# Designed miniproteins, single chains, continued (2), part 52

Each design is a single chain, and the fold is of that chain. pLDDT is the mean over its residues in the fold that is shown.

## One batch from the design tools (miniprotein)

Design m5787
Fold by ESMFold2-Fast:
Structure m5787 (fold): chain A 77 residues (1-77)
Amino acid sequence: KLEKVIEEAKEWIEKNFDPETAKILVEAIEKLANAKSLEEIREIGYELYEKLKDKLSDEQMKEIAELFSKIVQVKKE
């Protein structure tokens, strides 16, 4: 269920990132949950990457990319 995945994602983000970074990630996750097209999903991902590429490690970026993929997969079901 999408709602549960989003709730768990927000909780994980708040526990693992500083408040400023967590806010950016939570806003992106909320936009992703409301996205209506693949193009919109791509734009959300690109904007998030531009905001965080200088703040997060490669490993953290990979974890975020995996989380995004999981949310997209659940939205398609």
Scores: mean pLDDT 80

Design m5788
Fold by ESMFold2-Fast:
Structure m5788 (fold): chain A 70 residues (1-70)
Amino acid sequence: MEEEKKRLEARIELLRGVSEALRDILRGIENIERRNGKVDEAELARLRALVDEAIARNEEEIRKLEEQLK
């Protein structure tokens, strides 16, 4: 049980790290958008939506793993 709990905690930590990295990608996209006067706004919006979806899926997985630790 203790080793299993530690593995779940490690996985949650990893997923949280991935979510933070995905948020950094969103910040990067916003910075590119601000620096360029000619931007394909539709493409950038699609990329943001894709990253937002990935973050949401990771947060959902984290929640499920946290429920297993209760």
Scores: mean pLDDT 78

Design m5789
Fold by ESMFold2-Fast:
Structure m5789 (fold): chain A 79 residues (1-79)
Amino acid sequence: SAEEEALLERMREAIERLRELLKKSKDPKLATVLAVTIAELEFTIDLIKRGKISLEEAKKILDTVEEQIRWAEKQIEEQ
């Protein structure tokens, strides 16, 4: 569906933002959190493609990841 394709695109954009933050991170603890979040989001994309998760639940996961991205951006700015 168009809604599914839009959500998948937003999730891929979040992964790219996380990868850029990972490149900029000097803190190994933050780097670990970012790497784990990328892996979890990639797994969520697979679940969506396989019809194993609702779009509503997937959107909640994305909302949480977007909050984590904002937090990580602030941590990197304070370095």
Scores: mean pLDDT 88

Design m5790
Fold by ESMFold2-Fast:
Structure m5790 (fold): chain A 111 residues (1-111)
Amino acid sequence: IDAINAGDLDAAVAKYKAALQANPNNATSLINLGTALALQGNLDEASATLKKAIALSKDNSVILATAYTNLAIINLLKGDSDSAIANAKKALALNPKNIAANNILASLSAN
């Protein structure tokens, strides 16, 4: 899943930033941008972008669960296990069968 060339990742970030220039409240573009930024290691901008997606997606449980799951992954990459647990639990509250969120909680329980 992380076998993305740096050039392809830069192009993806530029594409999603352009989409958000045209529609700043596009939650799907915010999630995609946040994911691309996290893959680049830009964890602070990725986190801020996903938090904006969460704020805009309160009526869409699928988008909201995805945003919380991605935010939990970013928190793990930052070494913030408490925030990762909290966000993974929020994702599971919205989608109890979320495999990624369950795996995050399992990994943190083992550590």
Scores: mean pLDDT 80

Design m5791
Fold by ESMFold2-Fast:
Structure m5791 (fold): chain A 90 residues (1-90)
Amino acid sequence: SSQIQQLYQEIKSLLEKIKELDPSLKPLVDRMEQLIDQLLQETDPFEQEVLDGMIRIIIGVMKMLNKDNEEIQKLLDEIEKLLSELMGLL
């Protein structure tokens, strides 16, 4: 779906902004991108839910590590929103 690809490109753009703001977050961002790539290739609904849950755990960890950084918090909130939209299309 072109809509799924557009949502993923939006998520990638936000993840790149996070890496620019805090390069130390690169390993968590890279892991999140790997899990989203796996999610987009997965056809089993149960495994899609597992991958979504794993991605949201990483987002939660990044939020905890950056609780005083309002810009990173807003980017992570937008990523969660876009991920929910993407899951609705799978």
Scores: mean pLDDT 89

Design m5792
Fold by ESMFold2-Fast:
Structure m5792 (fold): chain A 73 residues (1-73)
Amino acid sequence: SVEELREELNKRLKEILSIKDLEKQIEALDEVISELQERLSKSTDLEEQMTLGSYIVGLSALKLSLKKEIEKQ
Protein backbone atom coordinates (compact mmCIF):
# COMPACT_ATOMS: atom_id res chain seq x y z
CA SER A 1 0.00 0.00 0.00
CA VAL A 2 0.97 3.67 -0.32
CA GLU A 3 0.94 3.95 3.50
CA GLU A 4 3.48 1.09 3.79
CA LEU A 5 5.62 2.79 1.11
CA ARG A 6 5.61 6.07 3.09
CA GLU A 7 6.53 4.20 6.31
CA GLU A 8 9.41 2.43 4.50
CA LEU A 9 10.73 5.70 3.01
CA ASN A 10 10.38 7.65 6.27
CA LYS A 11 12.34 4.91 8.11
CA ARG A 12 15.09 4.99 5.44
CA LEU A 13 15.23 8.81 5.62
CA LYS A 14 15.60 8.67 9.43
CA GLU A 15 18.52 6.23 9.04
CA ILE A 16 20.19 8.48 6.42
CA LEU A 17 19.77 11.56 8.66
CA SER A 18 21.61 9.67 11.46
CA ILE A 19 24.78 9.43 9.28
CA LYS A 20 27.33 11.92 10.72
CA ASP A 21 29.52 12.14 7.59
CA LEU A 22 27.92 14.54 5.08
CA GLU A 23 29.61 12.93 2.04
CA LYS A 24 28.38 9.45 3.10
CA GLN A 25 24.92 10.91 3.78
CA ILE A 26 24.83 12.29 0.20
CA GLU A 27 25.93 8.87 -1.15
CA ALA A 28 23.07 7.20 0.77
CA LEU A 29 20.60 9.79 -0.62
CA ASP A 30 21.88 9.16 -4.18
CA GLU A 31 21.30 5.41 -3.74
CA VAL A 32 17.73 5.90 -2.48
CA ILE A 33 16.91 8.47 -5.22
CA SER A 34 18.16 6.03 -7.90
CA GLU A 35 16.06 3.19 -6.44
CA LEU A 36 12.94 5.39 -6.32
CA GLN A 37 13.46 6.57 -9.92
CA GLU A 38 13.67 2.91 -11.06
CA ARG A 39 10.51 2.04 -9.06
CA LEU A 40 8.72 5.06 -10.58
CA SER A 41 9.64 3.97 -14.15
CA LYS A 42 8.07 0.52 -13.46
CA SER A 43 4.99 1.76 -11.55
CA THR A 44 1.50 1.62 -13.11
CA ASP A 45 -0.34 2.95 -10.01
CA LEU A 46 -1.02 6.71 -9.96
CA GLU A 47 -0.93 7.07 -6.14
CA GLU A 48 2.39 5.18 -5.98
CA GLN A 49 3.79 7.32 -8.85
CA MET A 50 2.76 10.53 -7.04
CA THR A 51 4.23 9.31 -3.73
CA LEU A 52 7.53 8.22 -5.35
CA GLY A 53 7.72 11.51 -7.29
CA SER A 54 7.19 13.63 -4.16
CA TYR A 55 9.95 11.77 -2.26
CA ILE A 56 12.36 12.02 -5.22
CA VAL A 57 11.84 15.82 -5.26
CA GLY A 58 12.22 16.11 -1.47
CA LEU A 59 15.32 13.90 -1.24
CA SER A 60 16.92 15.70 -4.22
CA ALA A 61 16.36 19.07 -2.49
CA LEU A 62 17.93 17.69 0.72
CA LYS A 63 20.93 16.40 -1.28
CA LEU A 64 21.48 19.85 -2.84
CA SER A 65 21.35 21.46 0.63
CA LEU A 66 23.97 19.01 1.97
CA LYS A 67 26.25 19.60 -1.06
CA LYS A 68 26.18 23.35 -0.33
CA GLU A 69 27.22 22.64 3.28
CA ILE A 70 30.23 20.57 2.11
CA GLU A 71 31.32 23.37 -0.29
CA LYS A 72 31.53 25.76 2.72
CA GLN A 73 33.98 23.45 4.58
Scores: mean pLDDT 86

Design m5793
Fold by ESMFold2-Fast:
Structure m5793 (fold): chain A 84 residues (1-84)
Amino acid sequence: MADEIIERKAKEVREKKLDKKGQIEAMKEVAEELGLPDLAKAYDELIKGKIEEAAELAAKAAVKIEGVDYEEALAEAKKMFANV
């Protein structure tokens, strides 16, 4: 289940004491394992410091996965990533 993949990566982050960049890389790996390529690409752009592009890709993934409104998802993603 998705929760098991997330828990495994959370444990790995905790055990290796990964910094902020390492934590984002771990989230990218979780997205890849869950078959969420748009979300994995969002984290890759975030690692590169491309916050606007990362937010747009994350919002696109949220619309596909959760059926949320794109503008609402984009606003949330921008708010979350602005503090990275």
Scores: mean pLDDT 74

Design m5794
Fold by ESMFold2-Fast:
Structure m5794 (fold): chain A 72 residues (1-72)
Amino acid sequence: SKADLERQLAKKQVLRGLYQIVRSTLEMLSQLQQQRGNTQMAQQLQQDIQRVQAQIQDLEAQIAALQAQIQA
């Protein structure tokens, strides 16, 4: 039903927002580690950022598909 699709959309939008907060936090931590000369830790944080970005992109694709189904 449309209500079920809208519920799924809302849940994925919340999850995307949470991952965006995580990404921002990791970016701040990576910058701090670079400034302190902790290059290995900064590189590990950059890898974590890449993984979170991939999850955000997957969620954005799912959100776009659900929005298209609701608006059709």
Scores: mean pLDDT 90

Design m5795
Fold by ESMFold2-Fast:
Structure m5795 (fold): chain A 56 residues (1-56)
Amino acid sequence: SMEERRRLILESASYSVLAIGYAATAVSDKEKREEDLEKAREYNELSNRLYEEALA
């Protein structure tokens, strides 16, 4: 449904914002850099997955 598709797009957008947040903290905090970059990657992948589902 269109409503379900819109929900997936909004969820995708929220995960994209989370990925950006973790990527930003990775720049500032050297001790957590690898952990934060891993989280940024995971949220980016989830964001892309949900967007693809919305378009299917």
Scores: mean pLDDT 87

Design m5796
Fold by ESMFold2-Fast:
Structure m5796 (fold): chain A 70 residues (1-70)
Amino acid sequence: MVTAEEAAELAREAGVDEETARRIGEGVAKWIQSGVPGRAAGRLAARELRSLGVPEERAERVAKQIAEAL
């Protein structure tokens, strides 16, 4: 089970700010709890990061790390 804190930490390590990372972590945890597969959750996280202003390269890196953590 991926916690919101774990997903947020992965986003922080990939270079996003702490507030953005926490929002992404909460989103990922919610998607996983609702039955979304890890790879799909990673893709949704990348989309969310882009909508929050994170560059595509960073968003893709975070998505891969989240998918691997699941």
Scores: mean pLDDT 74

Design m5797
Fold by ESMFold2-Fast:
Structure m5797 (fold): chain A 122 residues (1-122)
Amino acid sequence: MISDEELELVLRELEAYLFNVVSRLPLSEEDKERLYRKALEIIRKNVREALERGIDLRLLVAASIILAAEELGLELPSDQELGRLLGLSPSTVSALRRRLRGAKEEDVVPIVLELQEELKRR
């Protein structure tokens, strides 16, 4: 079980990473602020369970951005460009977009976990 102090430190790191990614998106400043706030809300709801289940936090941030953009009706760049910003392959971004379509915020962790298990095939 993760401590509240460890959770706060992880959240600060994720906030910085999220801000960096969103700042580089081809959106208006207003839409970047809306996307950042919504994605951060999704991250905060899911981060404890994600850490307890050993989820790659880059996948959590990616999923939160994708779902937040869908909920706000914002268009994200191509899977290749978004993948570069997130340090993920375009195929991983494509799979996240497909799986998160119509998803609820509470479904983020199980969706990401399923994808992560598939990606761990060596």
Scores: mean pLDDT 87

Design m5798
Fold by ESMFold2-Fast:
Structure m5798 (fold): chain A 75 residues (1-75)
Amino acid sequence: EAIERIREIVKKATTDPEALQALDEFIEAVKNKDIEKAREALNRLLSILYKQGKLDAVREVLAAGREALEEVEKS
């Protein structure tokens, strides 16, 4: 599942508490079908990873995050 893939990618890439908080906010928003909050949390997470130079994680999180958002939008 896209959510589990994002969790694994982020936990492997970083121990930054702000990134982990943004991950948790994204997962919670997706579960609640709150698309606006999910997009905000995803953008925050991507920004943190990009600033830390975790470019592979940025690409993987962006792809899986978009997939998760698309599933919510279709439901």
Scores: mean pLDDT 82

Design m5799
Fold by ESMFold2-Fast:
Structure m5799 (fold): chain A 61 residues (1-61)
Amino acid sequence: MPVPSREELSSLVRGLSKAKRDGDSERLAELEDQLASALRTLYDRRDFEGLDYLVGLLTAA
């Protein structure tokens, strides 16, 4: 599987924020699954810079 790009991670976190704001529980669940998959992929690939970037986005959102 390809490593998620920083643009892809940023888009995912923005999507989560929008879904929470809109109360779209189905979309939120889908995006949470995608986030979990991205985290697993970054960890498995030892992309610690990507993990740090994602954590930064999540703590700022």
Scores: mean pLDDT 78

Design m5800
Fold by ESMFold2-Fast:
Structure m5800 (fold): chain A 97 residues (1-97)
Amino acid sequence: MMEELYERLEKILGPEEAELIKEALEELEKIDRFSAGELELTLEEMVEQAEAGKADAEDIRKEVIEQLERAIALAKLLGRDEKDIKKLEELLERLKK
């Protein structure tokens, strides 16, 4: 993942949530590189909005959760590896807390 994006996420969300998002992106890339790329682009846009004062940490969390839920649903429909999907679901549940 891009080090610059991760550093910017840390400043907005804190290191713990930024690390969870990074792990979720890495796991999603193994299952669905397209959805991982879309989420990375969305994170760049949301970080730019937050830096401009147009979004906050909660807006970023909500968008990440929605995109991960859609990606997990799609992965299940496509018959991706069950263990990889479960790992991504565990990361999503940790992010929701």
Scores: mean pLDDT 83

Design m5801
Fold by ESMFold2-Fast:
Structure m5801 (fold): chain A 113 residues (1-113)
Amino acid sequence: AAEEYERAAGEAARRGGEEGGGKGAEEAARSTGLGAARGGYGSSAASGGAAGLSGSSGAYVYGRLGDEEKAIEVAEEGAGGAARAAASGGEAGKRGGESAAEGARRGAERGAE
């Protein structure tokens, strides 16, 4: 279900932020958006990509301002939204949701270094 991918991507972004601060949160959200765009089709891929990149941008801005808690919150919401949007694309939705959640996990792992 779309909710499962939303939760997985959101949790990955939160963990990325907990381990890597604003940069970890930013990378997780960005990678979620890229995964959504790559794995989905049509408007669901575009919406998922935009949501992930929006969350990434927000995390970047709040991280630069020193507000790590807000950076993590915005990244978690953006990553979850991206995975949910990607998962809504019919038959391709499963691939979009999976690709978005996988992207979030890899981004969080890179941000933790």
Scores: mean pLDDT 83

Design m5802
Fold by ESMFold2-Fast:
Structure m5802 (fold): chain A 90 residues (1-90)
Amino acid sequence: SLAAEVERLVREAAEVGEKIGKPVSEEELAAEAAALTAYLSTLPPEKQALALEAMRLQIEGARYKYIEGDKEKAAELGAKAKKLADELNA
């Protein structure tokens, strides 16, 4: 479901945040996931898919940048996420 996929991505982002010293509470995670699910549910399925993939790439890019130290791979993933975000807004 959309809500389950959003919760998974928000939790993955929070795991990266925790490793770089920016923890969030379970209450903040639940609020973020609910707000994002509400927003995405207003979009057609094709745009929901683009948004979810852009988020996944941004989270993976953040992991490479802040945890793995691979800035080049992070930049590549960020560029891919940006292209998907631009398609979402087209």
Scores: mean pLDDT 85

Design m5803
Fold by ESMFold2-Fast:
Structure m5803 (fold): chain A 87 residues (1-87)
Amino acid sequence: SAEDELNRFLEEEAKRLLEEFPEEVALRMMDVIQAARQLMLDEGASLEEALAYARRVMEADPSISEEARERVLEIVRRLYEIYERHR
């Protein structure tokens, strides 16, 4: 199912984030990704709305670098692609 593929993708990306970023930053990045997922899947938000939300949340967090922000936005875009393939 789309949900099973999304959950697997998110688990794999979470492991990569924990390898590439400090644990505190990786956990905050994962929180933003999960919030964007909920907005798209549960509330029917567009990709642009989910990306705008993610950007606003991350801009308010000084611990999240530009590199980390770009990584989160890329993961959100890939989540949307997986979701749309199963629609």
Scores: mean pLDDT 85

Design m5804
Fold by ESMFold2-Fast:
Structure m5804 (fold): chain A 83 residues (1-83)
Amino acid sequence: SERERELLLRLIALELRLIGLEIEVELKPDDPAILERARELVEELRALLEEARELGFPDLAATAEETLARAEELLAKVEELTA
């Protein structure tokens, strides 16, 4: 469906943002802007996961869940580095 394609493209964009943030954490671990961007990414991934589950896209939901877990791990690391 068109909606499934839109959510897949959004998930890919969020995955690329996650990769970019992980690189930025290694290069600039004390940048407070990274913390806010990591929080925003987690919230957007949670929203996408919920929508994928509600619409019945199990494969998309599974990939979103894995990406969310990685983003939450990054957020925890950034919170430790910026404390």
Scores: mean pLDDT 87

Design m5805
Fold by ESMFold2-Fast:
Structure m5805 (fold): chain A 75 residues (1-75)
Amino acid sequence: MTAEEAEARAREIFLAAGASEEAAEALARMIGRQTEQLNAAGKGELVEELLRQAREVAPLIAADPALQEAVVAAA
């Protein structure tokens, strides 16, 4: 999976959970960067696990406005 594909899937995951557009974009970019690092290390198989974890935490992030603001600030 490419970094662009992982970023697009992560954005959809966070938006579907109810995160703001800004938080979803920031989180998607973080997942994209992690995917680039995993692919460069020959560990591209871990990207599906990364997206599974994103699906698990997405409702928690969407329910927490302060966490969404912190994610945007960290991006």
Scores: mean pLDDT 85

Design m5806
Fold by ESMFold2-Fast:
Structure m5806 (fold): chain A 67 residues (1-67)
Amino acid sequence: EEEENKRAELLKKAETQRSFYEGKAIGARQLLEAAGGDPATADRVAEEYHALGDKKRAQLEAEAEKI
């Protein structure tokens, strides 16, 4: 059942990528707020990171489905 392990690894990577970009979004928002930045800009940057994380997750999930 090597295929199960490969699928599990890809799904784990997908979750890791989502969490990584979620952390990036939070960090970027906090840094922009600390610098006295525009809250709307902080929100936009956070949304961009979330979108990138979702894209990476979907790609890895699609690779897992291929197995």
Scores: mean pLDDT 80

Design m5807
Fold by ESMFold2-Fast:
Structure m5807 (fold): chain A 80 residues (1-80)
Amino acid sequence: SIEDAVNQAIEFIKTLTDEEKVRLVDLADLVTHELGLDGNERGQVLRELKELGYDPLALYPLDEAGEAIVKAIERVFEKK
């Protein structure tokens, strides 16, 4: 379910260091791989990140990057 996918993403991101800066695409790849999402779903997550105004190649604080990825995953599963 959408709730299960979102909760799994949140719990995985919590295992990472909140103070660390990450390249958004690298964290998105890591999270989508951990959730078992395929290449099509990964592509949709990156599209949703761009629609939310994020640059996938930019560095963000881990907490901000994590929130962006969770929102993108939610949008993929509920809207697209």
Scores: mean pLDDT 78

Design m5808
Fold by ESMFold2-Fast:
Structure m5808 (fold): chain A 66 residues (1-66)
Amino acid sequence: SSELEEALRKAIEALERFPDDEVIQLAAVAELGKVGLPKEKVDELRALIAEGRTEEAIRLLRELLE
């Protein structure tokens, strides 16, 4: 959906602009769940962020956007 694509782009921008701000990153990922991203992918992104693996989270978001 267009809403999911927009949320994915916003999440990528948030993680790239605020690589050290877990609050902003987790808020962006929470929005993905609200617009239809499956829970398993939301949980995977949350785990990567919690582990400081921001580059891997960005890569996963870009793969989901395709």
Scores: mean pLDDT 86

Design m5809
Fold by ESMFold2-Fast:
Structure m5809 (fold): chain A 97 residues (1-97)
Amino acid sequence: MTPEELRKKAEELEKQIKDLQNEMKTLGDEAYKRMKELAEQAKKDPSKRETYEKEILEVRKEYGEKMNKLGNEISDLQKQADKYREEAEKLRKELEA
């Protein structure tokens, strides 16, 4: 495998990381909107406040689980991209010797 091929593999993984980061942002925006809606409903109907507070906790838990999963995937892809870049640099040095 050439240094150029290894760099292209790293760049492909970096594009995947960027897509996942955009997905994380979208999930964050959706979670904040849902929690805001539930908080506003709790203000309008105090008798159901405990129910809405439980729903907010469920939204936070689901969001946290999704964010952890995406974060782990990004971390794994970043480690793989870093390895390809390190292998490309090592091979480049060997070819220049």
Scores: mean pLDDT 86

Design m5810
Fold by ESMFold2-Fast:
Structure m5810 (fold): chain A 73 residues (1-73)
Amino acid sequence: ASEEDIEALVDGVLSDPSRVADLIHGGRKTGVPQSLVDALEQAAAAKDDDGIRDSVRQIARWLVDNGLELDFR
C-alpha cells in the first residue's frame, strides 16, 4: 500500500541521512512544492529528526497523491 511505501521511505531517510539530499534534488526535479522541499532542508540543517520525519512524509504523500513514484533519478 502507498502508506506502507511512505513509512518505508521515512525509515530509510532516518537510517541514512545522506538520502535527504536525494529527496531534495528529486523533489525539485519532479515538481514537489518548494515549501515542502524548504521544510525538509531546514529540518535537516537543524538536525531535527522529528522535522525530517514530518517533511519526508509530506513530500512522499504529495508524490503519491499526484500519481508519482517514490524513487528519484
Scores: mean pLDDT 78

Design m5811
Fold by ESMFold2-Fast:
Structure m5811 (fold): chain A 72 residues (1-72)
Amino acid sequence: DEVERAKEEGLERAKAAKSIEEAVRAMIESAKRLYPLMDEEELKEALIEIVRAAGEATGALEQAEKIIESIE
């Protein structure tokens, strides 16, 4: 699943990134490649759901919450 792949790549970049902005930018770029025709607001909603689910699955809840705040 391309969505799952983007989520995994986004998490790897977030863990390696030294700032929340860099992690958010990497996730947006990954999602944009999969959904180039998606509206910016729809893209943000999808990313928020992906990041939240990923945080729950990996136990990185606080990191996920900060990323979500940066997207909103």
Scores: mean pLDDT 63

Design m5812
Fold by ESMFold2-Fast:
Structure m5812 (fold): chain A 80 residues (1-80)
Amino acid sequence: SMAEQIARAEELLPEATPEYAAIARENIERAKELENADVKELAEKYGVSEEVAKAILYTAAGIEAAAAVLEAELGVRKVK
């Protein structure tokens, strides 16, 4: 789940190099922002159903959460 990916990224942050940790934190922040976006407002603004808007937001948030894990893992591997 997205919450599990965010938790995994946060767990890795202390062991990651500062540069990769910073990028991972930005990805976590974007994932949380997308997860908390107003689905109804977005659906009305773009003329799509709430179901479609929710699916798009959930997919985008999931990508950001996965990116956070990748950046944190890279930061742990690049200890130089």
Scores: mean pLDDT 82

Design m5813
Fold by ESMFold2-Fast:
Structure m5813 (fold): chain A 107 residues (1-107)
Amino acid sequence: SVEELLERARKLADGIIQAVENGDLEKAAKLFHELVDVVDEILRQVGATPEERARVYEALEKVKEALQEIFDALLSDTPPTEEQRKELLEKFRKAMDELIAELERVA
């Protein structure tokens, strides 16, 4: 059901945030890939309009961009400061919250 997919999306979002906070980039990447698949399945099952699909994919792209900024920072020769890490995590969390809100709006 769409409700089960939404619950899975929320659990994946929480899992990605925890993986990033723990510096487990491989796990974060794997869970993000699973989140993309769940997003696509939600949009398919609800019969999302082109406008609804565009909003969800725009939110998903912001999550991807924020996650890539974290990966780039953590894989850098100069590790991020605690303040920089907190700012990156906050940006990522906000992007993730926006994605979940768009998914809930469509469902």
Scores: mean pLDDT 87

Design m5814
Fold by ESMFold2-Fast:
Structure m5814 (fold): chain A 75 residues (1-75)
Amino acid sequence: SGLEEALKIVKLAEELETEEEKEKLEEINKKIKEYEEKAKQGDKEALKKLMDLGVEHLDLAVKRVVRAREKLKKE
């Protein structure tokens, strides 16, 4: 099923994750939490930073999934 294939890709993406990517993801997640709290208090600059961090988070996720999918198709 498509769900089983998607879960295999996600699991492989996590297994192929480099230490550098883990550190970057942890840094982005920490910054997201910090800016979320400020944005909730009406800080518009924090809201813009939160949007930018969301894009960075998505770009890293897409890169990892694409890498995993390509490896799975070659095996």
Scores: mean pLDDT 81

Design m5815
Fold by ESMFold2-Fast:
Structure m5815 (fold): chain A 85 residues (1-85)
Amino acid sequence: EFEEELIRYLMEEFGLSEEQARKVLEVIKDELEKLGLPVTEENLRQAVEDFKLSVKALSALSGFSPEEIVRFFLLKKGYEKLEIK
């Protein structure tokens, strides 16, 4: 249930499809596991908020939209090929 809330939040904040939002959440879970942190509701909520702040900062620095930054992130992690031209 709470993961579905995070998926909806990512869709609303970044204009992502449900599939893209699920991929973002899976990457966040993988990063938490690599850091040795338990994949709990608290850790996932914090990681999603940290991700949001990072995306907004990168958007401001690069001139790309938050949606474009998220798609670049997914492309880098091997989940999506971004058509940027």
Scores: mean pLDDT 75

Design m5816
Fold by ESMFold2-Fast:
Structure m5816 (fold): chain A 77 residues (1-77)
Amino acid sequence: MNISEIHEKIKEILISHGVSERVASMIAGEATTTFSLDPNNLEKIRQTVIDLLKAAGIPEEKAKKIAEEVVKYLESL
């Protein structure tokens, strides 16, 4: 599977929830790097996405929902 396609799909998920393109691109980059290094550590990816979304000012409850959608996408691969 192409890592660029994974990056783009994660970015699309984030943007669909109202995350800005710049923040979505940054978070997608961090998530795809973590996934490529350890694809079995989905909990690390979930936590990274939550932490970065919270740092961008997104409430924790919304950040958790977005992170779960990203993790479900990665589990489908």
Scores: mean pLDDT 84

Design m5817
Fold by ESMFold2-Fast:
Structure m5817 (fold): chain A 100 residues (1-100)
Amino acid sequence: GSPARALRAVVRVEGRRAVVELDVERDGVTHRLVSEASGPSGLEAAYRAGEWVGMALAAMGAGLPPVIEVYPESQAEALREAFLRGAEEGRARLLAELAA
């Protein structure tokens, strides 16, 4: 199929749980994907949510969305860094698996 295009990710972290909503476009249709991750901390939950996003986008032939919103705003920078690290590592893991 045609490669998908990621439009936006929204990451919401509460305690040790992260919920991510990912908007992707394929063939002129926008789909919303929702996933949940948990970990020993909010940062680890954000990282695990990132891993899922990175793997999902790699499987769809898509790059990261230009818009990434992270909540709560009071922790957004640290949570965004954890999420993006997860996305890069998840993407790399799936691409390595597909190359094997």
Scores: mean pLDDT 88

Design m5818
Fold by ESMFold2-Fast:
Structure m5818 (fold): chain A 60 residues (1-60)
Amino acid sequence: SREELKRRAAEMVERLIKAHMETGDVRYQKLAGGILRAVSRGDEEAVEAQIAAAEELLAA
């Protein structure tokens, strides 16, 4: 659902902010911004794509 997607987006943004604080890697900050902008636009496809990219970066 849209509400579940927004919750997943918020949780991912928190994880990305923490990773950015720990590493200084700007890619985490850019992904967090990308997720927030996609949520603001209501672009659910872009939110899912940005979450997937964030998960790949966090797993590396």
Scores: mean pLDDT 87

Design m5819
Fold by ESMFold2-Fast:
Parts: C-alpha cells; sequence; structure tokens
Structure m5819 (fold): chain A 82 residues (1-82)
C-alpha cells in the first residue's frame, strides 16, 4: 500500500510530541509535502535501525540538500534518544 504520510506524521507527533515534530518540520524551507516526507522518513528509518548514512542518501536522492538531510537526521535522532 502507498504510505499515508499524514497518518504516519500524526503517529510520530503522538510518540515524540506534536511541538517537537512541528519545530523540526518548520525549520526547513521546502515544499510542505517534501518537508513531511523528509521528517517522517528520517524518524521511521531511524526507528527501524537503518544506518544514518543510508537515511541521508535516501533524502538526498529525493532532492533534499545534503546539509539539510544531515541536520534532519541529527535532529530526528535527538528526538528518538530523549
Amino acid sequence: SPVNWDEKLEELKKKYGEKNVDELLDKFNYHPSLRKFAVVTALLMLEAGVPEKLIIETLVGHLVEKEDAEEIVKLAKELIEK
């Protein structure tokens, strides 16, 4: 089934805190759909134990700038490790 990004985002907001997830989304000046994809993908792939390097490569492959992809993964990891 295609991933329901809105449903996954709401699950992640419930798990990590709505304010924390919204602050992560709002930090990056991309189209709302790409921003949602990047944050949800980073959090879900980190939860699945995917290596950070592969998550960064996945985001860059979807037209996220490398420096932003690295920062998204770093901030997503900090949310999970709280």
Scores: mean pLDDT 85

Design m5820
Fold by ESMFold2-Fast:
Structure m5820 (fold): chain A 93 residues (1-93)
Amino acid sequence: MEKEEAEELKKLAETGLATAPATGRALAERMGITDEEEIRRYEIDMVRFVAAVVKALAKILLKNGKLTEEQAKEIFEYIEKLVEEKIREIERE
């Protein structure tokens, strides 16, 4: 059960990236942005921001010996895949 931290980070990435577009849209709307293309840029920016935060946490856990290098690599690759899939969904309207 030494994989608990890696599995929790993957779940954090999945949850964060699933909600990131809605958070980006809400931010754009609060700023008075009504242009759909500009709103999509905020959705994409929020996806990238959330991914960067989870990757930063993974790097901290790796430095503290709570993740192996192999686990960190797997998490980074998984996050990148989720980011690519989510951005494609946003761009496909």
Scores: mean pLDDT 83

Design m5821
Fold by ESMFold2-Fast:
Structure m5821 (fold): chain A 96 residues (1-96)
Amino acid sequence: QGQADIDAAVAGMNAARPVIKALSKLDLSGEETARFLGTVFALFMELARLVDPATVQAIADEIAAEVKKKIEEGWSAQEVLDFARRRLEEAVAAAR
């Protein structure tokens, strides 16, 4: 249990990196960034407990690509953040 939980947490945090890097192109306040990062890390860690590391990484890469495309299409920061959160929540729900 303990080692598997640590491995899942590490995998989730690592998988979150592409999404966070994509979101770094948004003009966000420090408070907005900190709050959103907490949510993203929590969701990726939960996802990493439910599916294998390759699946978590594939989902992260897909969401990161979608986020980049939405930013290029001129979506507002709030719309992009809401989209990323919904996609992660849906991925977690589907994995259950």
Scores: mean pLDDT 77

